# Designed miniproteins, single chains, continued (5), part 86

Each design is a single chain, and the fold is of that chain. pLDDT is the mean over its residues in the fold that is shown.

## One batch from the design tools (miniprotein)

Design m18973
Fold by ESMFold2-Fast:
Structure m18973 (fold): chain A 87 residues (1-87)
Amino acid sequence: MSDEEIAEKVIEELEKIAKRAEEAGDKTTARLAREAVEGLRKALEEGKIDLDNVIEALKILADVARARGDKETAEALEKIAEFVEEA
């Protein structure tokens, strides 16, 4: 799987997380997830994907979600990070 394909999968999963957070009223997690999506889209357009940076961003988002008591979102983000690490 290419780095670009991995990044596209991460974007898709982050958009799902942002939508769920918005529907739950968690505007902070929704905003941060959308910011991560925008950053990844720009990196894809520029051909400058760095998977280590993607993993770090996902782990930071998971820590934020966990600190806010959103265990489900934190676990989802951790699974996405594991997917990137194993690819």
Scores: mean pLDDT 81

Design m18974
Fold by ESMFold2-Fast:
Structure m18974 (fold): chain A 75 residues (1-75)
Amino acid sequence: DLEAELQARAERLRRELEESGELNEDMEKALEALPRAALLAQRQLAAPDDPAVQAEVAAYAEEVLELGKELEEKE
C-alpha cells in the first residue's frame, strides 16, 4: 500500500524533525500532502486515459500551486 508506506515515512520524518526542533508548519503541511500525492499518482498510473483521474491530478496540482503562493505571500 503506497499511501500507507508514505504515511509511515512521513510520520518518521516528522518525528525526526520534531526531535531536532526543525519542524515548522510548512514542513508539516508538506509531509501531510505526501500520501495524497502518491495515491493520485498511483491512480493515474492505473488509469492514465481516465479523464476523471486526470482532472483530480490537475485539481491537486492547482491546490499545491495555490498553497505555494499563499506561503510566499505570508513571508
Scores: mean pLDDT 68

Design m18975
Fold by ESMFold2-Fast:
Structure m18975 (fold): chain A 77 residues (1-77)
Amino acid sequence: GSYTLTTITLKGKSKEEALKEALPLLGPDDVLSIIDVDNPSASGEVYDAKGNKISGDEALRRLLAGGRLLRVLVDSG
């Protein structure tokens, strides 16, 4: 199956603030990815619509089942 990727950028926000702002945008099977623009290699964490960290395997399962991927780029300024 195909999934939808949406990318948003949150400037001047922390990872925790980005999580709080992004969670209301998610459907129940959607996956949230937060990427720190200044340290992308350290920000491989994915979350469910409730803000729980999930495994990469669980994220892939949800996306293949029709969930959407919301990618949030965090630029702390």
Scores: mean pLDDT 76

Design m18976
Fold by ESMFold2-Fast:
Structure m18976 (fold): chain A 90 residues (1-90)
Amino acid sequence: NEFEREVLRGIAELLLAVALVVLRKLGRDDLAAEVRAGVERAEKLAEEGKLEEARKVIDELVARLEEQGLEDVARIVRRAGEALLEAYKL
């Protein structure tokens, strides 16, 4: 269902945008760049049908943010990744 995919991708984009804004407001432009690049890599893997590899990338980003004490941002990134992976399940 194309409509469901568009909705899930929109949710993922919105959640990612929120995470990036929060990281930049905290002065963590380094982590904002890392999160953006990682989510882009996960999306490419998901487009190729490599959903488990995409999930691993998201899990690594979440762990990285948790290691930095950014649990709220980590939760947002996990939700964005879950929406992204769900959009590419057929």
Scores: mean pLDDT 88

Design m18977
Fold by ESMFold2-Fast:
Structure m18977 (fold): chain A 103 residues (1-103)
Amino acid sequence: SDLERAREIVREVVRELAEKGLLEPEVAEEALRLIEEGRVEEAARLIMDELLKKGELEAGREVLLRLAPAYGLLARAELRRLGLPPEELERAEAEFEAAVAKA
């Protein structure tokens, strides 16, 4: 379910950026394909790289903040798979969110 929530966050971002004309249709389609394949981090990177190429730094910052919860969910899913106790998962997630908020 954490992976599914992360996919939905990135999918929403792709849709909104495409609607605003900030992602070319081909790039949006590739990002959605990566999400379907479970390659959510690669999809997020593709989006950020495209915004950087266009010089859309403000949109890039806003997108990074919106993608931060998805990265947290992906990290939490991986840590849970590795068998970390819930209290350590919560601590790691809080530290990650604090670090992103300062960026």
Scores: mean pLDDT 77

Design m18978
Fold by ESMFold2-Fast:
Structure m18978 (fold): chain A 70 residues (1-70)
Amino acid sequence: SNAGIAAGVTAVVRHGMSPEDASRIGLAAAEGEAKGDAEAAGRATQEVALKAGMSPEDAEALGRVAAEAA
């Protein structure tokens, strides 16, 4: 999934997330993309990033990366 790869890589490289958390975030982006559209991928990514402890601003930015890649 383009959204899953973009969100997972960005979580590690730009936000310093652990590989385990980045994997969960990337999976959420991929599942959102598969279930809906670009906005669904973005929302799913943002929700999981918030649950993983990212700030609201960083989680929103990561959601946009997922939506743009979807």
Scores: mean pLDDT 80

Design m18979
Fold by ESMFold2-Fast:
Structure m18979 (fold): chain A 75 residues (1-75)
Amino acid sequence: SALEEMEARLAEILAEFRARAPLLSPEELDQYEREVRARLAEVMLEGVAAGVPREEASALFTRALQELGRIVAEV
């Protein structure tokens, strides 16, 4: 389903970020965080366009942003 595809894409992006973030300089991390935030937003928009209910898509996106913030805080 579109919902399952959206969840999988968000999880994959966050897993890649978690693996790479500790290896980056502060300057590279800031740039990578901006790129990942843009990718997460694109996944949300694509999910909505594919038929994911807006409320569910927004909730998944918000959770992904919270997890991204947690990863950044741990670096």
Scores: mean pLDDT 89

Design m18980
Fold by ESMFold2-Fast:
Structure m18980 (fold): chain A 70 residues (1-70)
Amino acid sequence: SAAEARALAASPSLSDRLRALELDPAMAVTLAGDPDPFLPGLLRQEAEYTGPGANEALRAAAREALARLA
């Protein structure tokens, strides 16, 4: 849900904030404002991942968040 995605996006855990994108791709805008120095690297890993469990919506959202950070 949008409320669940928002709660995860506000989490102190990077894993939770990345999971927010899986629940709601619109969270890409929120993550673009995230000051965590490790977030761009994790977003790049999600954007490039093609193995088991790969999610095209999450990959697209990760690419959008990275583009907004640039």
Scores: mean pLDDT 75

Design m18981
Fold by ESMFold2-Fast:
Structure m18981 (fold): chain A 74 residues (1-74)
Amino acid sequence: MDTSQQLLDSTLQEVDQLVQQAQQDPSRQVLLLDQAIGILEATATLLERSGDDQGAQQLRQRAQQLQQQKQQVQ
């Protein structure tokens, strides 16, 4: 399996877990969403550096969606 594909898949799984936890724990919702966004942006930069522009774009789109969600729960 390609290393960038493994990184993309594992990152999305970790982010989905954080988003699910955020939905179950309102007291930490903003913190967990912020953590998920940070992971997506950091990993997108790594993927872009390795030449996986498509994977990086996918993670950045997910980060943008979570940023919008975070603003709504402010």
Scores: mean pLDDT 83

Design m18982
Fold by ESMFold2-Fast:
Structure m18982 (fold): chain A 83 residues (1-83)
Amino acid sequence: MNSTQVQIEVERVMASQGDTISQARLHELEGKIHQEQGDLQSAIAHYQQAIDLLNTANPSPAIDARIAELQAQIAELQAQIAA
C-alpha cells in the first residue's frame, strides 16, 4: 500500500466521524488518483467537492490557501480538457 492509499484510509475513517476537513481531504486524494489515471472530469468533480466542503468550515488563512490551490488545479485540468 502506497502513502496515498494509507492517507485515503485515514481520511475515510475521520470523514465517517463527521470531520469536514477530513472529508475534503478524502476528495482531494480521490481527485489526485483520478488525475493520475487520466480521468480529468472525475478529478475536477472531486476537487470541486473538496472546495465545497472547505467552504462549510470556519474561515482561516489555511482553508483559504487550500481552496485557492484546488481552484488552480481545477483551472489547469479544465484547460487540458478544452485543448
Scores: mean pLDDT 78

Design m18983
Fold by ESMFold2-Fast:
Structure m18983 (fold): chain A 89 residues (1-89)
Amino acid sequence: MEKLKKAKKELEELLKNKETSIDKILEIFQTYYGFSDEQLQEARQALESDTSRTNEDIVKELIKVLDGQLEYEKKKKEEEERRKLLEEL
């Protein structure tokens, strides 16, 4: 959960500062997703070959994916807490 929140903040800062380079995006993948060197190289090739989207569009899509992951983790935690309460009844 904490790593996903930090990744989202870093991506939002890239958009705010207009620093949406492929290198910055890959640094976030390495730091917060634990991408291997091979996965980073594949991601670089995919990003460099994508002529249909800007780097800013890619960062915005990554933020949306992280929002979805954070909502999933939040719901999972709420369900676990409710289950514990029911088990104590």
Scores: mean pLDDT 74

Design m18984
Fold by ESMFold2-Fast:
Structure m18984 (fold): chain A 58 residues (1-58)
Amino acid sequence: SPEEGMEIFREVAEEMEPKYKEEYAKLRASGKATYIELLLFVADWWDEVMAETLARLA
């Protein structure tokens, strides 16, 4: 159901957030990332959360 999907999505997002924060901090600290690369990193993280959510719903 949509409600089950949203709950799993939230669970996956919470599980992955510490890794996301660590990797994002490393990317920013490198001083080599462009603004576009930072945006793509956020988009990629969100895609990973969606992919894992869909895998758990299958």
Scores: mean pLDDT 80

Design m18985
Fold by ESMFold2-Fast:
Structure m18985 (fold): chain A 87 residues (1-87)
Amino acid sequence: VDELLDEMLKAIEEGNLPAFDEAVERLLQALGIDPAELDRTPLSERPRWVRYLEAAAVYGGTYIETKNPSALELAKAALREARRELA
């Protein structure tokens, strides 16, 4: 789990959104979660760590597009909270 979260951060820092998405898919597979069932689940009913990963993707995408360091720090914060919830 920790290795996949580290891969997500590296993907954001390197500007590789496909690598970020692949790491998310591998995490869901490792936890036995079907992405299609998760997509059908309302946001309010999704686990908190999923919402943090969604936030990390949004902030990470903003960082890749704008290169704004504040967006990277928000993405890092979201990944730290996802890690905390998964522990």
Scores: mean pLDDT 78

Design m18986
Fold by ESMFold2-Fast:
Structure m18986 (fold): chain A 74 residues (1-74)
Amino acid sequence: SANEEIAKIAKEAIEKIKKSSAEEARKVYDEATRQMEELVKDEDGRAVALVGIHELKKEVEEKEREEKERQEKE
C-alpha cells in the first residue's frame, strides 16, 4: 500500500541520515519528504507522512547541531 511505502521511505531516510554529514542529511530529508508527499492520496497517508517527516526532521536537526558545534570549536 502507499502507506507502507511512505513508512519505508521514512525508515530508510532515517538510517541514511544517521550515517550522513549534516549537508547530506538535509538533502536526504528534502528528497524523502518530497517522495512521501507525492504518495499521499488520503488522510491516513497524510498521517503516516507527518509522523515520518517529524522523525526525519529530528534526525536532521541533531546532525546540524553536531556540525554547528564542530564549526564553533574551530
Scores: mean pLDDT 79

Design m18987
Fold by ESMFold2-Fast:
Structure m18987 (fold): chain A 74 residues (1-74)
Amino acid sequence: SLDDVVQRLIDTARELGNEDAAKRLEEEAKKIKSVTDALNVAYRIAREIPDPEARRALLQTVMDIAKEYAKKLK
């Protein structure tokens, strides 16, 4: 499940045309130990994306995953 979350974030960044963000996620994936870590890393990377549309879209994906994860904790 953690690997699936990380891969979804990487794939989303690439689909949005943000190869730099996808590469940064891949490089930091080795340090990710939990879904919370993955979301924190992706949020930080998304906030640094210069294109407002791509930044908003990746942030939305982070929020969607956080919502799905919160539902599993119920």
Scores: mean pLDDT 78

Design m18988
Fold by ESMFold2-Fast:
Structure m18988 (fold): chain A 77 residues (1-77)
Amino acid sequence: MKEIIEDAKKVFKEQFERSGGNLDEWAEILKAILENVKSLLDLDEETIKKLNELIENKTEENLIEAAELLVEIALKH
């Protein structure tokens, strides 16, 4: 599981770099994933809040962290 999360983090980082840093587009993608995941899975309010805060802040580091957390949630559920 940890190796899959690290691989996902690396892939998202490489995609951010290759896209030329279109943070708005990546934030929209991650937000759409979160909306699907929270309706499909019983996510706790604290996790949803943390993901929304990371996505809303729209920095490369925060978007990568949000993507990493979403992958971790998907692997646990």
Scores: mean pLDDT 71

Design m18989
Fold by ESMFold2-Fast:
Structure m18989 (fold): chain A 67 residues (1-67)
Amino acid sequence: SIAEARALFEQGRFEEAAALLVELGEAGDPLLALMLSRHPDNPVLRRAAAEIARAAGREDLAARLEA
């Protein structure tokens, strides 16, 4: 759930939160965007965003996030 992903982020459990957000897809996008705005260089969050972008067919965005 979104609430579970948020709780994991607040605990600093970024790998677990990111995995859950990837499973949530579009529903998780607002929370992932908020976390990226707070931690723009966090590699776990950037990789999760890239995975969601790739699944959505946004290869250009995924490549930039993985750089």
Scores: mean pLDDT 77

Design m18990
Fold by ESMFold2-Fast:
Structure m18990 (fold): chain A 85 residues (1-85)
Amino acid sequence: DKEKEEVIKELLHLAVAHGGQARLIANTAYDIVTAKTEEEKLAIIDQAEKQGLPQHVADKFRELVKKGASPKEILEAAKKEIRRL
């Protein structure tokens, strides 16, 4: 999917361009977008929280995953949370 490929490229760019919390948010969003099942996506978020992802970011990603959000919606949420840092 061309849109998914473009989302993946932008998430990789965000991860490389940033450090600390911003990189963790970008990496978590990348892992969510590339995972196949809702169960795998939720497990990724749980693991990211244990690695220091803020609970409010994790909660936003869980909300999006549970409603079947598109890769682009996950990317836009990641960008918004990085801008709030």
Scores: mean pLDDT 88

Design m18991
Fold by ESMFold2-Fast:
Structure m18991 (fold): chain A 70 residues (1-70)
Amino acid sequence: SEKLKEFREYARKVFEELKNMTDEQAIKAAEELVEKYKELFPDISDEEYERLKKNFIETVKKMKEYLEKK
């Protein structure tokens, strides 16, 4: 519960700053989100970690594309 709240607050700050980031910075921020998640939830498997990393990177790419269009 508290770990999820900590992660959500961290992620919220990243997403709020996404519009001010370059594509490279956004990808690094996504990778840092995955590392933060693994730090808080170390029971995550290697397969889940790689899937989560791919999903976060794809999510920030889509959000950046959306922000560039509108």
Scores: mean pLDDT 79

Design m18992
Fold by ESMFold2-Fast:
Structure m18992 (fold): chain A 84 residues (1-84)
Amino acid sequence: MVEEIREEIERRLKELKEEVERRLEAGTPASEILRLVSDARGDLEKEIYRLYKEGKISKEEAEELLELVERATAEIVEKIEEHS
């Protein structure tokens, strides 16, 4: 159901944020961390589009999930840039 899909996406975004924080603490170059975030965002967007294309979520639900991913990843990117 949409609630289960939303919770899974939120869990993945939380794990991404934790991985980013771990890599920043380890001294990983910002360019590498930004690539990680970009790749993860792309993967999540493709998964949301696939679910919509398969009829598992509505267009409105897909748009809401895409906005969630965009907002969360933008906040992570801003944090990386501020830390650098």
Scores: mean pLDDT 84

Design m18993
Fold by ESMFold2-Fast:
Structure m18993 (fold): chain A 86 residues (1-86)
Amino acid sequence: KDALLEAAQKLVAEDPSLVLLFPEEAPEGLFAVVTRAYLEKNPQYEQQLREDPELRAKALEQTANYARALGLEEAATLFEKRAKEL
């Protein structure tokens, strides 16, 4: 639980664009809460990601790589699926 929160916070700190991609689809609920909180502080990133689907796909793929490196396999799988849908 706490480890997942720390991993989510680290991912968000390293790549702010991550938080705009899937707060509700983040694995294990706690990651979703963290991404939502960051979105409230950084709404400017949401606008940029909405306007560029290629940027979103690239950010998703990078996010999946970070999640996998942190042992968040379910998160990585979800981000990979969303990148392919763009």
Scores: mean pLDDT 58

Design m18994
Fold by ESMFold2-Fast:
Structure m18994 (fold): chain A 101 residues (1-101)
Amino acid sequence: SVKSIKVLEKPEEIAEALKHYPLPLPEEPDFVFVIETEHGTLYLPVLGDSLVIESPAAAVFLSREIPALHKYGGDAALSQETPYVIKDAKEVIEGLRKLAS
């Protein structure tokens, strides 16, 4: 299950979080969501209106736990793209911000 959601907006905090990010990013993120789970920590960079999830499997897991991501679960389950990117993610981003403490 998801234990906590935090948002990192300070450049130094984003840089520290990206040390743990497993994949190259095309540009510097505007901010990063940090999702703590029983299986570890997931880092979700936001690039403009795009939300980057490290894998389709991570996206499927999050879609079951986070209502704002629920509609992407089926697409993510059929995806072979790594990372899994939601390009028009404004509503998802706002949903995650509302859940962040």
Scores: mean pLDDT 82

Design m18995
Fold by ESMFold2-Fast:
Structure m18995 (fold): chain A 88 residues (1-88)
Amino acid sequence: MTQTVTVTVTVTTSNGKKFTITLTITADLSKVGERVFVKHVTDPESGEEYRVIAKLVKVDGKDAILVKAYRLVDGKWELVAEKVVLLP
């Protein structure tokens, strides 16, 4: 069984601006615990690089997508945002 979900993650850039990253994720619900999506984006105004990873998880017995957004800082990926989206 597969489900497609659109998830929006908003990060605050180093210049204080909001940068919104949109993900369209198609997840196979048999693959709980697996990474289902990776997206790399660059904010064109700041030049900041972001990596967003989505993992299929269970929360309170329900299928969910755990989304983690990382910013590249001094050659390291630092967690800047986290979001959980429950699947219907």
Scores: mean pLDDT 80

Design m18996
Fold by ESMFold2-Fast:
Structure m18996 (fold): chain A 83 residues (1-83)
Amino acid sequence: SLLEKVKEKVKELKEKGLYLKTGDEILDYALEVYKEKGIEEASIYMLALSLISSGEDINLPEEEIKKRIEEIKKLLESIVEGL
């Protein structure tokens, strides 16, 4: 599921020591992932990095995860098309 993909990505990024502190750093990282791996992977990375940065519990409902991913996809598309 999308929730499990986000949980696994949070675990992977924490194990790699990738703790980004600012929204700008998180966005820049997600845009590089977008260019290399596409929008779906970039959106999962961006949500995972944001959750790590905020210290939020990853026990969000699946519908909330889907909503946040969809909002991130729209943001990333708008930035890439604007560049």
Scores: mean pLDDT 81

Design m18997
Fold by ESMFold2-Fast:
Structure m18997 (fold): chain A 70 residues (1-70)
Amino acid sequence: DARTRLEQALYYIIKLYESGLPLKEVAELMNTPKSQEDFEKAKQELRKRGDNRSLDELLDRVQKIYDELR
């Protein structure tokens, strides 16, 4: 399930950031064209499905990390 795989990937990225990995490595993982595309697609899919608070919270946290790396 693409939704479950995305949730796991987002959780993994958050864990890497929180564990103190260099921001350069986190930025490379998050700034790949494929990762950006998958993130946007998943956000659109979640909006269609409605009640998915846990995944929405993970997406919000990943978005904030993305904004900090700018």
Scores: mean pLDDT 59

Design m18998
Fold by ESMFold2-Fast:
Structure m18998 (fold): chain A 78 residues (1-78)
Amino acid sequence: WIERLEKRLEEVERRADQAIANGDKDALFDVNVEVTLLIIELTAGLNDPSLTPEEKQRLQELLDRASEIGNRLDAALA
């Protein structure tokens, strides 16, 4: 299931980069919503007490990347 989150992050990052490059405000807002939902899901996943240290590290890395994308989108929307 972590692999699905990684693929979703890759897709969101690609769409974010495209929206930023094009200055497409509608696309920026749409991708920002998707990043926010992904951050919520990753944060909830990190609260799972059954996670191995490796899985916890992978989820944290994904959360950090998603947060960076969110910051880039916020800057582009300003």
Scores: mean pLDDT 80

Design m18999
Fold by ESMFold2-Fast:
Structure m18999 (fold): chain A 70 residues (1-70)
Amino acid sequence: SELQEELRKLVKELEELLKQLESASEETHRRIQEMFRELAENTEPARSLEERVEALRLLIERLREILEEE
């Protein structure tokens, strides 16, 4: 539970930052928004906590990579 909560918070934090970047780069903003949506949609009740955490981790890592490349 803590892991999922932590990852979710990180994703939301990134989304907030990306909202500011939206004014500078629409393409980057749209791509990251899409990734965030995928993360949110993957919040479905999973049987394994590890599966859920793994999926969130991957999405967050990609979001961070895009931010650093900007």
Scores: mean pLDDT 62

Design m19000
Fold by ESMFold2-Fast:
Structure m19000 (fold): chain A 96 residues (1-96)
Amino acid sequence: SMTKEEAEKLAKEIVEELKKLPKEDQLLAIKYTLKVLELLKAGKEEEAEKLLEEIKDKISSGVYVIVDGLYKYAKAHPEAIEPIIKALRELEEELK
């Protein structure tokens, strides 16, 4: 399992990678990643996976790969969920 420090470091790396995207893609990646991670945190895995299927044709493939990748990572490393959510909410406030 990941340590708290490793999870916080990963969350910062995710934010820095997202900052390389256009603002519109950053906002979409944040919006949908937060939704799927909150569902996963609540034990609503089927609802999270249904949302991923629904957005696949509605957002760019680049944004989809990020959301899907972060969902799969968080599913394998539940200790990363809360640090990622916190970092993404902080980035969302910065982008307002």
Scores: mean pLDDT 86

Design m19001
Fold by ESMFold2-Fast:
Structure m19001 (fold): chain A 87 residues (1-87)
Amino acid sequence: SMAEELRKLREEIKKEAEERARELKKRILEAAKDQKKLEEIYNEAGSRTGEFAVIAHTSIAYAENPEKVKESLEQGIERAAEEIAKA
């Protein structure tokens, strides 16, 4: 059914976003002391979707405040799932 497909898509988006956040975090940590590389990573994420931009920003902030980053990331993923559900 369509409802089952949408629920599956939400789950896939969450998993993909989490995997993307992990790889972006790794790249960001390597570029942490290089301001230009950080700007490029932000722009790369933004060109995909707003969801990826949020992930990139939260990945950078993760080492400073993991609790806040967790909530922000979850909100972004839930918003993306809601957008798909209403389509």
Scores: mean pLDDT 58

Design m19002
Fold by ESMFold2-Fast:
Structure m19002 (fold): chain A 71 residues (1-71)
Amino acid sequence: APVEVPEEVRERIEAWKKLQELVDFLGKSRHLKPEEIDKKLKEWIEELKNSGPALRQLADEVEKALERLKK
């Protein structure tokens, strides 16, 4: 709300929480095969794409970043 934290900021905070969960998962998942990690990442990205316009934009950015990391 305008008198409190703006919705845009709240959406960004929720996205940061999701990113932190993903980073923690990847750090704990060293024994998983790359194929299993890719599946989890795709599922996570699809959840963001269904969550709202700001989160959809972040999903696209994360997807592009993950493609760069595969080099």
Scores: mean pLDDT 69

Design m19003
Fold by ESMFold2-Fast:
Structure m19003 (fold): chain A 66 residues (1-66)
Amino acid sequence: SNREIALKGIKKGAETGETGGAATAAYEGGRQLGSVGETPEDARKLAEEEGLGPLAAEAAAQGALQ
């Protein structure tokens, strides 16, 4: 699902330690979640529940604002 793909992308970005990876992956994941009707608050909560830091969670919420 788009939710699973988005969360997988966020987690992979955080795990690989690439430059800007976690925040960039979170933002893109949030955009995908927003496209399927998830709210910014839902995107933030999902990122937090996956154990990501608050900056990545905020990036996901900002992506979902699209």
Scores: mean pLDDT 68

Design m19004
Fold by ESMFold2-Fast:
Structure m19004 (fold): chain A 80 residues (1-80)
Amino acid sequence: MTPEVQEANLLLYEAFQAFADGDFEEARRHVQRAADLVGSPSLEEGTLRILDSLAALPEDQRRHLLGWLSGPLLNQRIAS
């Protein structure tokens, strides 16, 4: 794994946390920085589209879905 991919992953986690907190502009900035680091416009486009769709949801539903989206790593730890 390259350093750029590790930094991009950190930025995506920060984006999801900002999104959960209702800071959609900060979330978008982190996604854009992550996409720039890996040179992937598709990552930016896809992730921003998901965030825009979820931004219309009430805060409690957004936090629930964010937890579910973050779930693969957390579920692996719980299932172990």
Scores: mean pLDDT 67

Design m19005
Fold by ESMFold2-Fast:
Structure m19005 (fold): chain A 90 residues (1-90)
Amino acid sequence: SMLAELQAQLEAARAAIAAQRDALLAQAKAAGADTPEMRAAIEEVEKAKLAAVIIDLFELEEERKRLLELDENLDEAGAKALIDEIIAAA
């Protein structure tokens, strides 16, 4: 289903954000710039990316409501549970 594909994309995005954070920290260490200020900046970037993902999930919730209006075969409880899990995991 589209929702299952979106869940997989979100999990991949969260993993990519974490990997990018780790890469930035490693790059900062290699450059001799591993300071509390740099770590805080990297954390702010991670938070901003996670916030963007959450905003996208809010738009997905609105699209879910639209899909339920167009396709009566969709299980609303299952769709809600999936989106709630995605939001909680982000």
Scores: mean pLDDT 69

Design m19006
Fold by ESMFold2-Fast:
Structure m19006 (fold): chain A 59 residues (1-59)
Amino acid sequence: MKKILKVTAEEDSEEAQKAIDLANEYNLKHPNITDEEFKQIEAEIKKLHPKAKVEKVEL
Protein backbone atom coordinates (compact mmCIF):
# COMPACT_ATOMS: atom_id res chain seq x y z
CA MET A 1 0.00 0.00 0.00
CA LYS A 2 1.07 3.63 -0.51
CA LYS A 3 2.36 5.60 2.50
CA ILE A 4 2.11 9.37 2.79
CA LEU A 5 3.11 12.02 5.35
CA LYS A 6 0.67 13.39 7.91
CA VAL A 7 1.73 16.48 9.86
CA THR A 8 -0.23 17.86 12.82
CA ALA A 9 0.70 21.32 14.15
CA GLU A 10 -0.86 22.57 17.39
CA GLU A 11 -0.18 26.30 16.82
CA ASP A 12 -1.24 28.85 14.20
CA SER A 13 2.25 30.12 13.37
CA GLU A 14 4.24 30.86 10.22
CA GLU A 15 6.57 27.97 11.11
CA ALA A 16 3.61 25.56 11.53
CA GLN A 17 2.21 26.62 8.14
CA LYS A 18 5.62 26.12 6.48
CA ALA A 19 5.87 22.62 8.01
CA ILE A 20 2.40 21.70 6.69
CA ASP A 21 3.18 23.17 3.24
CA LEU A 22 6.46 21.21 3.08
CA ALA A 23 4.65 17.95 3.92
CA ASN A 24 1.90 18.61 1.33
CA GLU A 25 4.49 19.43 -1.36
CA TYR A 26 6.46 16.27 -0.50
CA ASN A 27 3.31 14.11 -0.76
CA LEU A 28 2.53 15.52 -4.22
CA LYS A 29 6.03 14.61 -5.49
CA HIS A 30 6.49 11.36 -3.50
CA PRO A 31 3.13 9.51 -3.21
CA ASN A 32 4.88 6.48 -1.63
CA ILE A 33 7.41 7.33 1.10
CA THR A 34 10.20 4.95 2.22
CA ASP A 35 11.48 4.62 5.80
CA GLU A 36 14.73 6.41 4.90
CA GLU A 37 12.87 9.28 3.19
CA PHE A 38 10.55 9.53 6.21
CA LYS A 39 13.48 9.98 8.63
CA GLN A 40 14.94 12.71 6.43
CA ILE A 41 11.73 14.71 5.94
CA GLU A 42 10.71 14.30 9.61
CA ALA A 43 14.03 15.90 10.63
CA GLU A 44 13.42 18.84 8.23
CA ILE A 45 9.83 19.37 9.45
CA LYS A 46 10.92 19.24 13.12
CA LYS A 47 13.69 21.74 12.35
CA LEU A 48 10.99 24.18 11.14
CA HIS A 49 8.49 23.33 13.93
CA PRO A 50 9.88 21.14 16.77
CA LYS A 51 6.41 20.50 18.25
CA ALA A 52 4.94 19.19 14.99
CA LYS A 53 3.76 15.56 15.01
CA VAL A 54 4.92 13.70 11.89
CA GLU A 55 3.46 10.32 10.93
CA LYS A 56 3.37 7.89 8.02
CA VAL A 57 -0.17 6.83 7.10
CA GLU A 58 -1.23 4.09 4.67
CA LEU A 59 -3.75 4.81 1.91
Scores: mean pLDDT 74

Design m19007
Fold by ESMFold2-Fast:
Structure m19007 (fold): chain A 102 residues (1-102)
Amino acid sequence: LADRIIEAIRAGDADAARDLVYQYYSGFLDVLVEKGLMSQEVADSLARAVAAIVRSAIENGREEEVIEDIRERDVLYQQMVDILLSTDDPEEARKKIQELRK
């Protein structure tokens, strides 16, 4: 998925990049909602906000910054999803995520 977002960014397609980023973060945030760590309303709001930030960065010629951030976040996102799927206890998941961000 990160590769598809990067390709859209490099093509200068801010709308496609926005939509792909929304799907990417929405998928991650849906896992948080399922685990009881976040409300659906907050998840939807955050996914839209991140997508808007990415679109704005592309429109302002900051596409390489966004590409680097997406590459770094893809690794972190995969680790966080692994943690969330490894436990049904929201507090255990929160503790493991905090340890990951040390």
Scores: mean pLDDT 71

Design m19008
Fold by ESMFold2-Fast:
Structure m19008 (fold): chain A 79 residues (1-79)
Amino acid sequence: DERRRREVTERMRQQIQSAVDQLESQGYTVTKIELDVSDDRVVVTVTGVDSSGNTKTISFVAGPAEDVGEAARAMREVW
């Protein structure tokens, strides 16, 4: 279902944007976004660096692989 795929993709984009906004509000510039698709789940890791070269990561579970795995693979292709 294309509609469900768009809704799932949009939700994941919003979660990623929230993590980016959190890092940027703390003075970090996002340098890497990594999507790890396992058999069980999709884990998103957002990495930022500050002006001093210190790194910080925010990691979260986007959802079960059966729900979000396809959207995550599609997103990975553009990064």
Scores: mean pLDDT 78

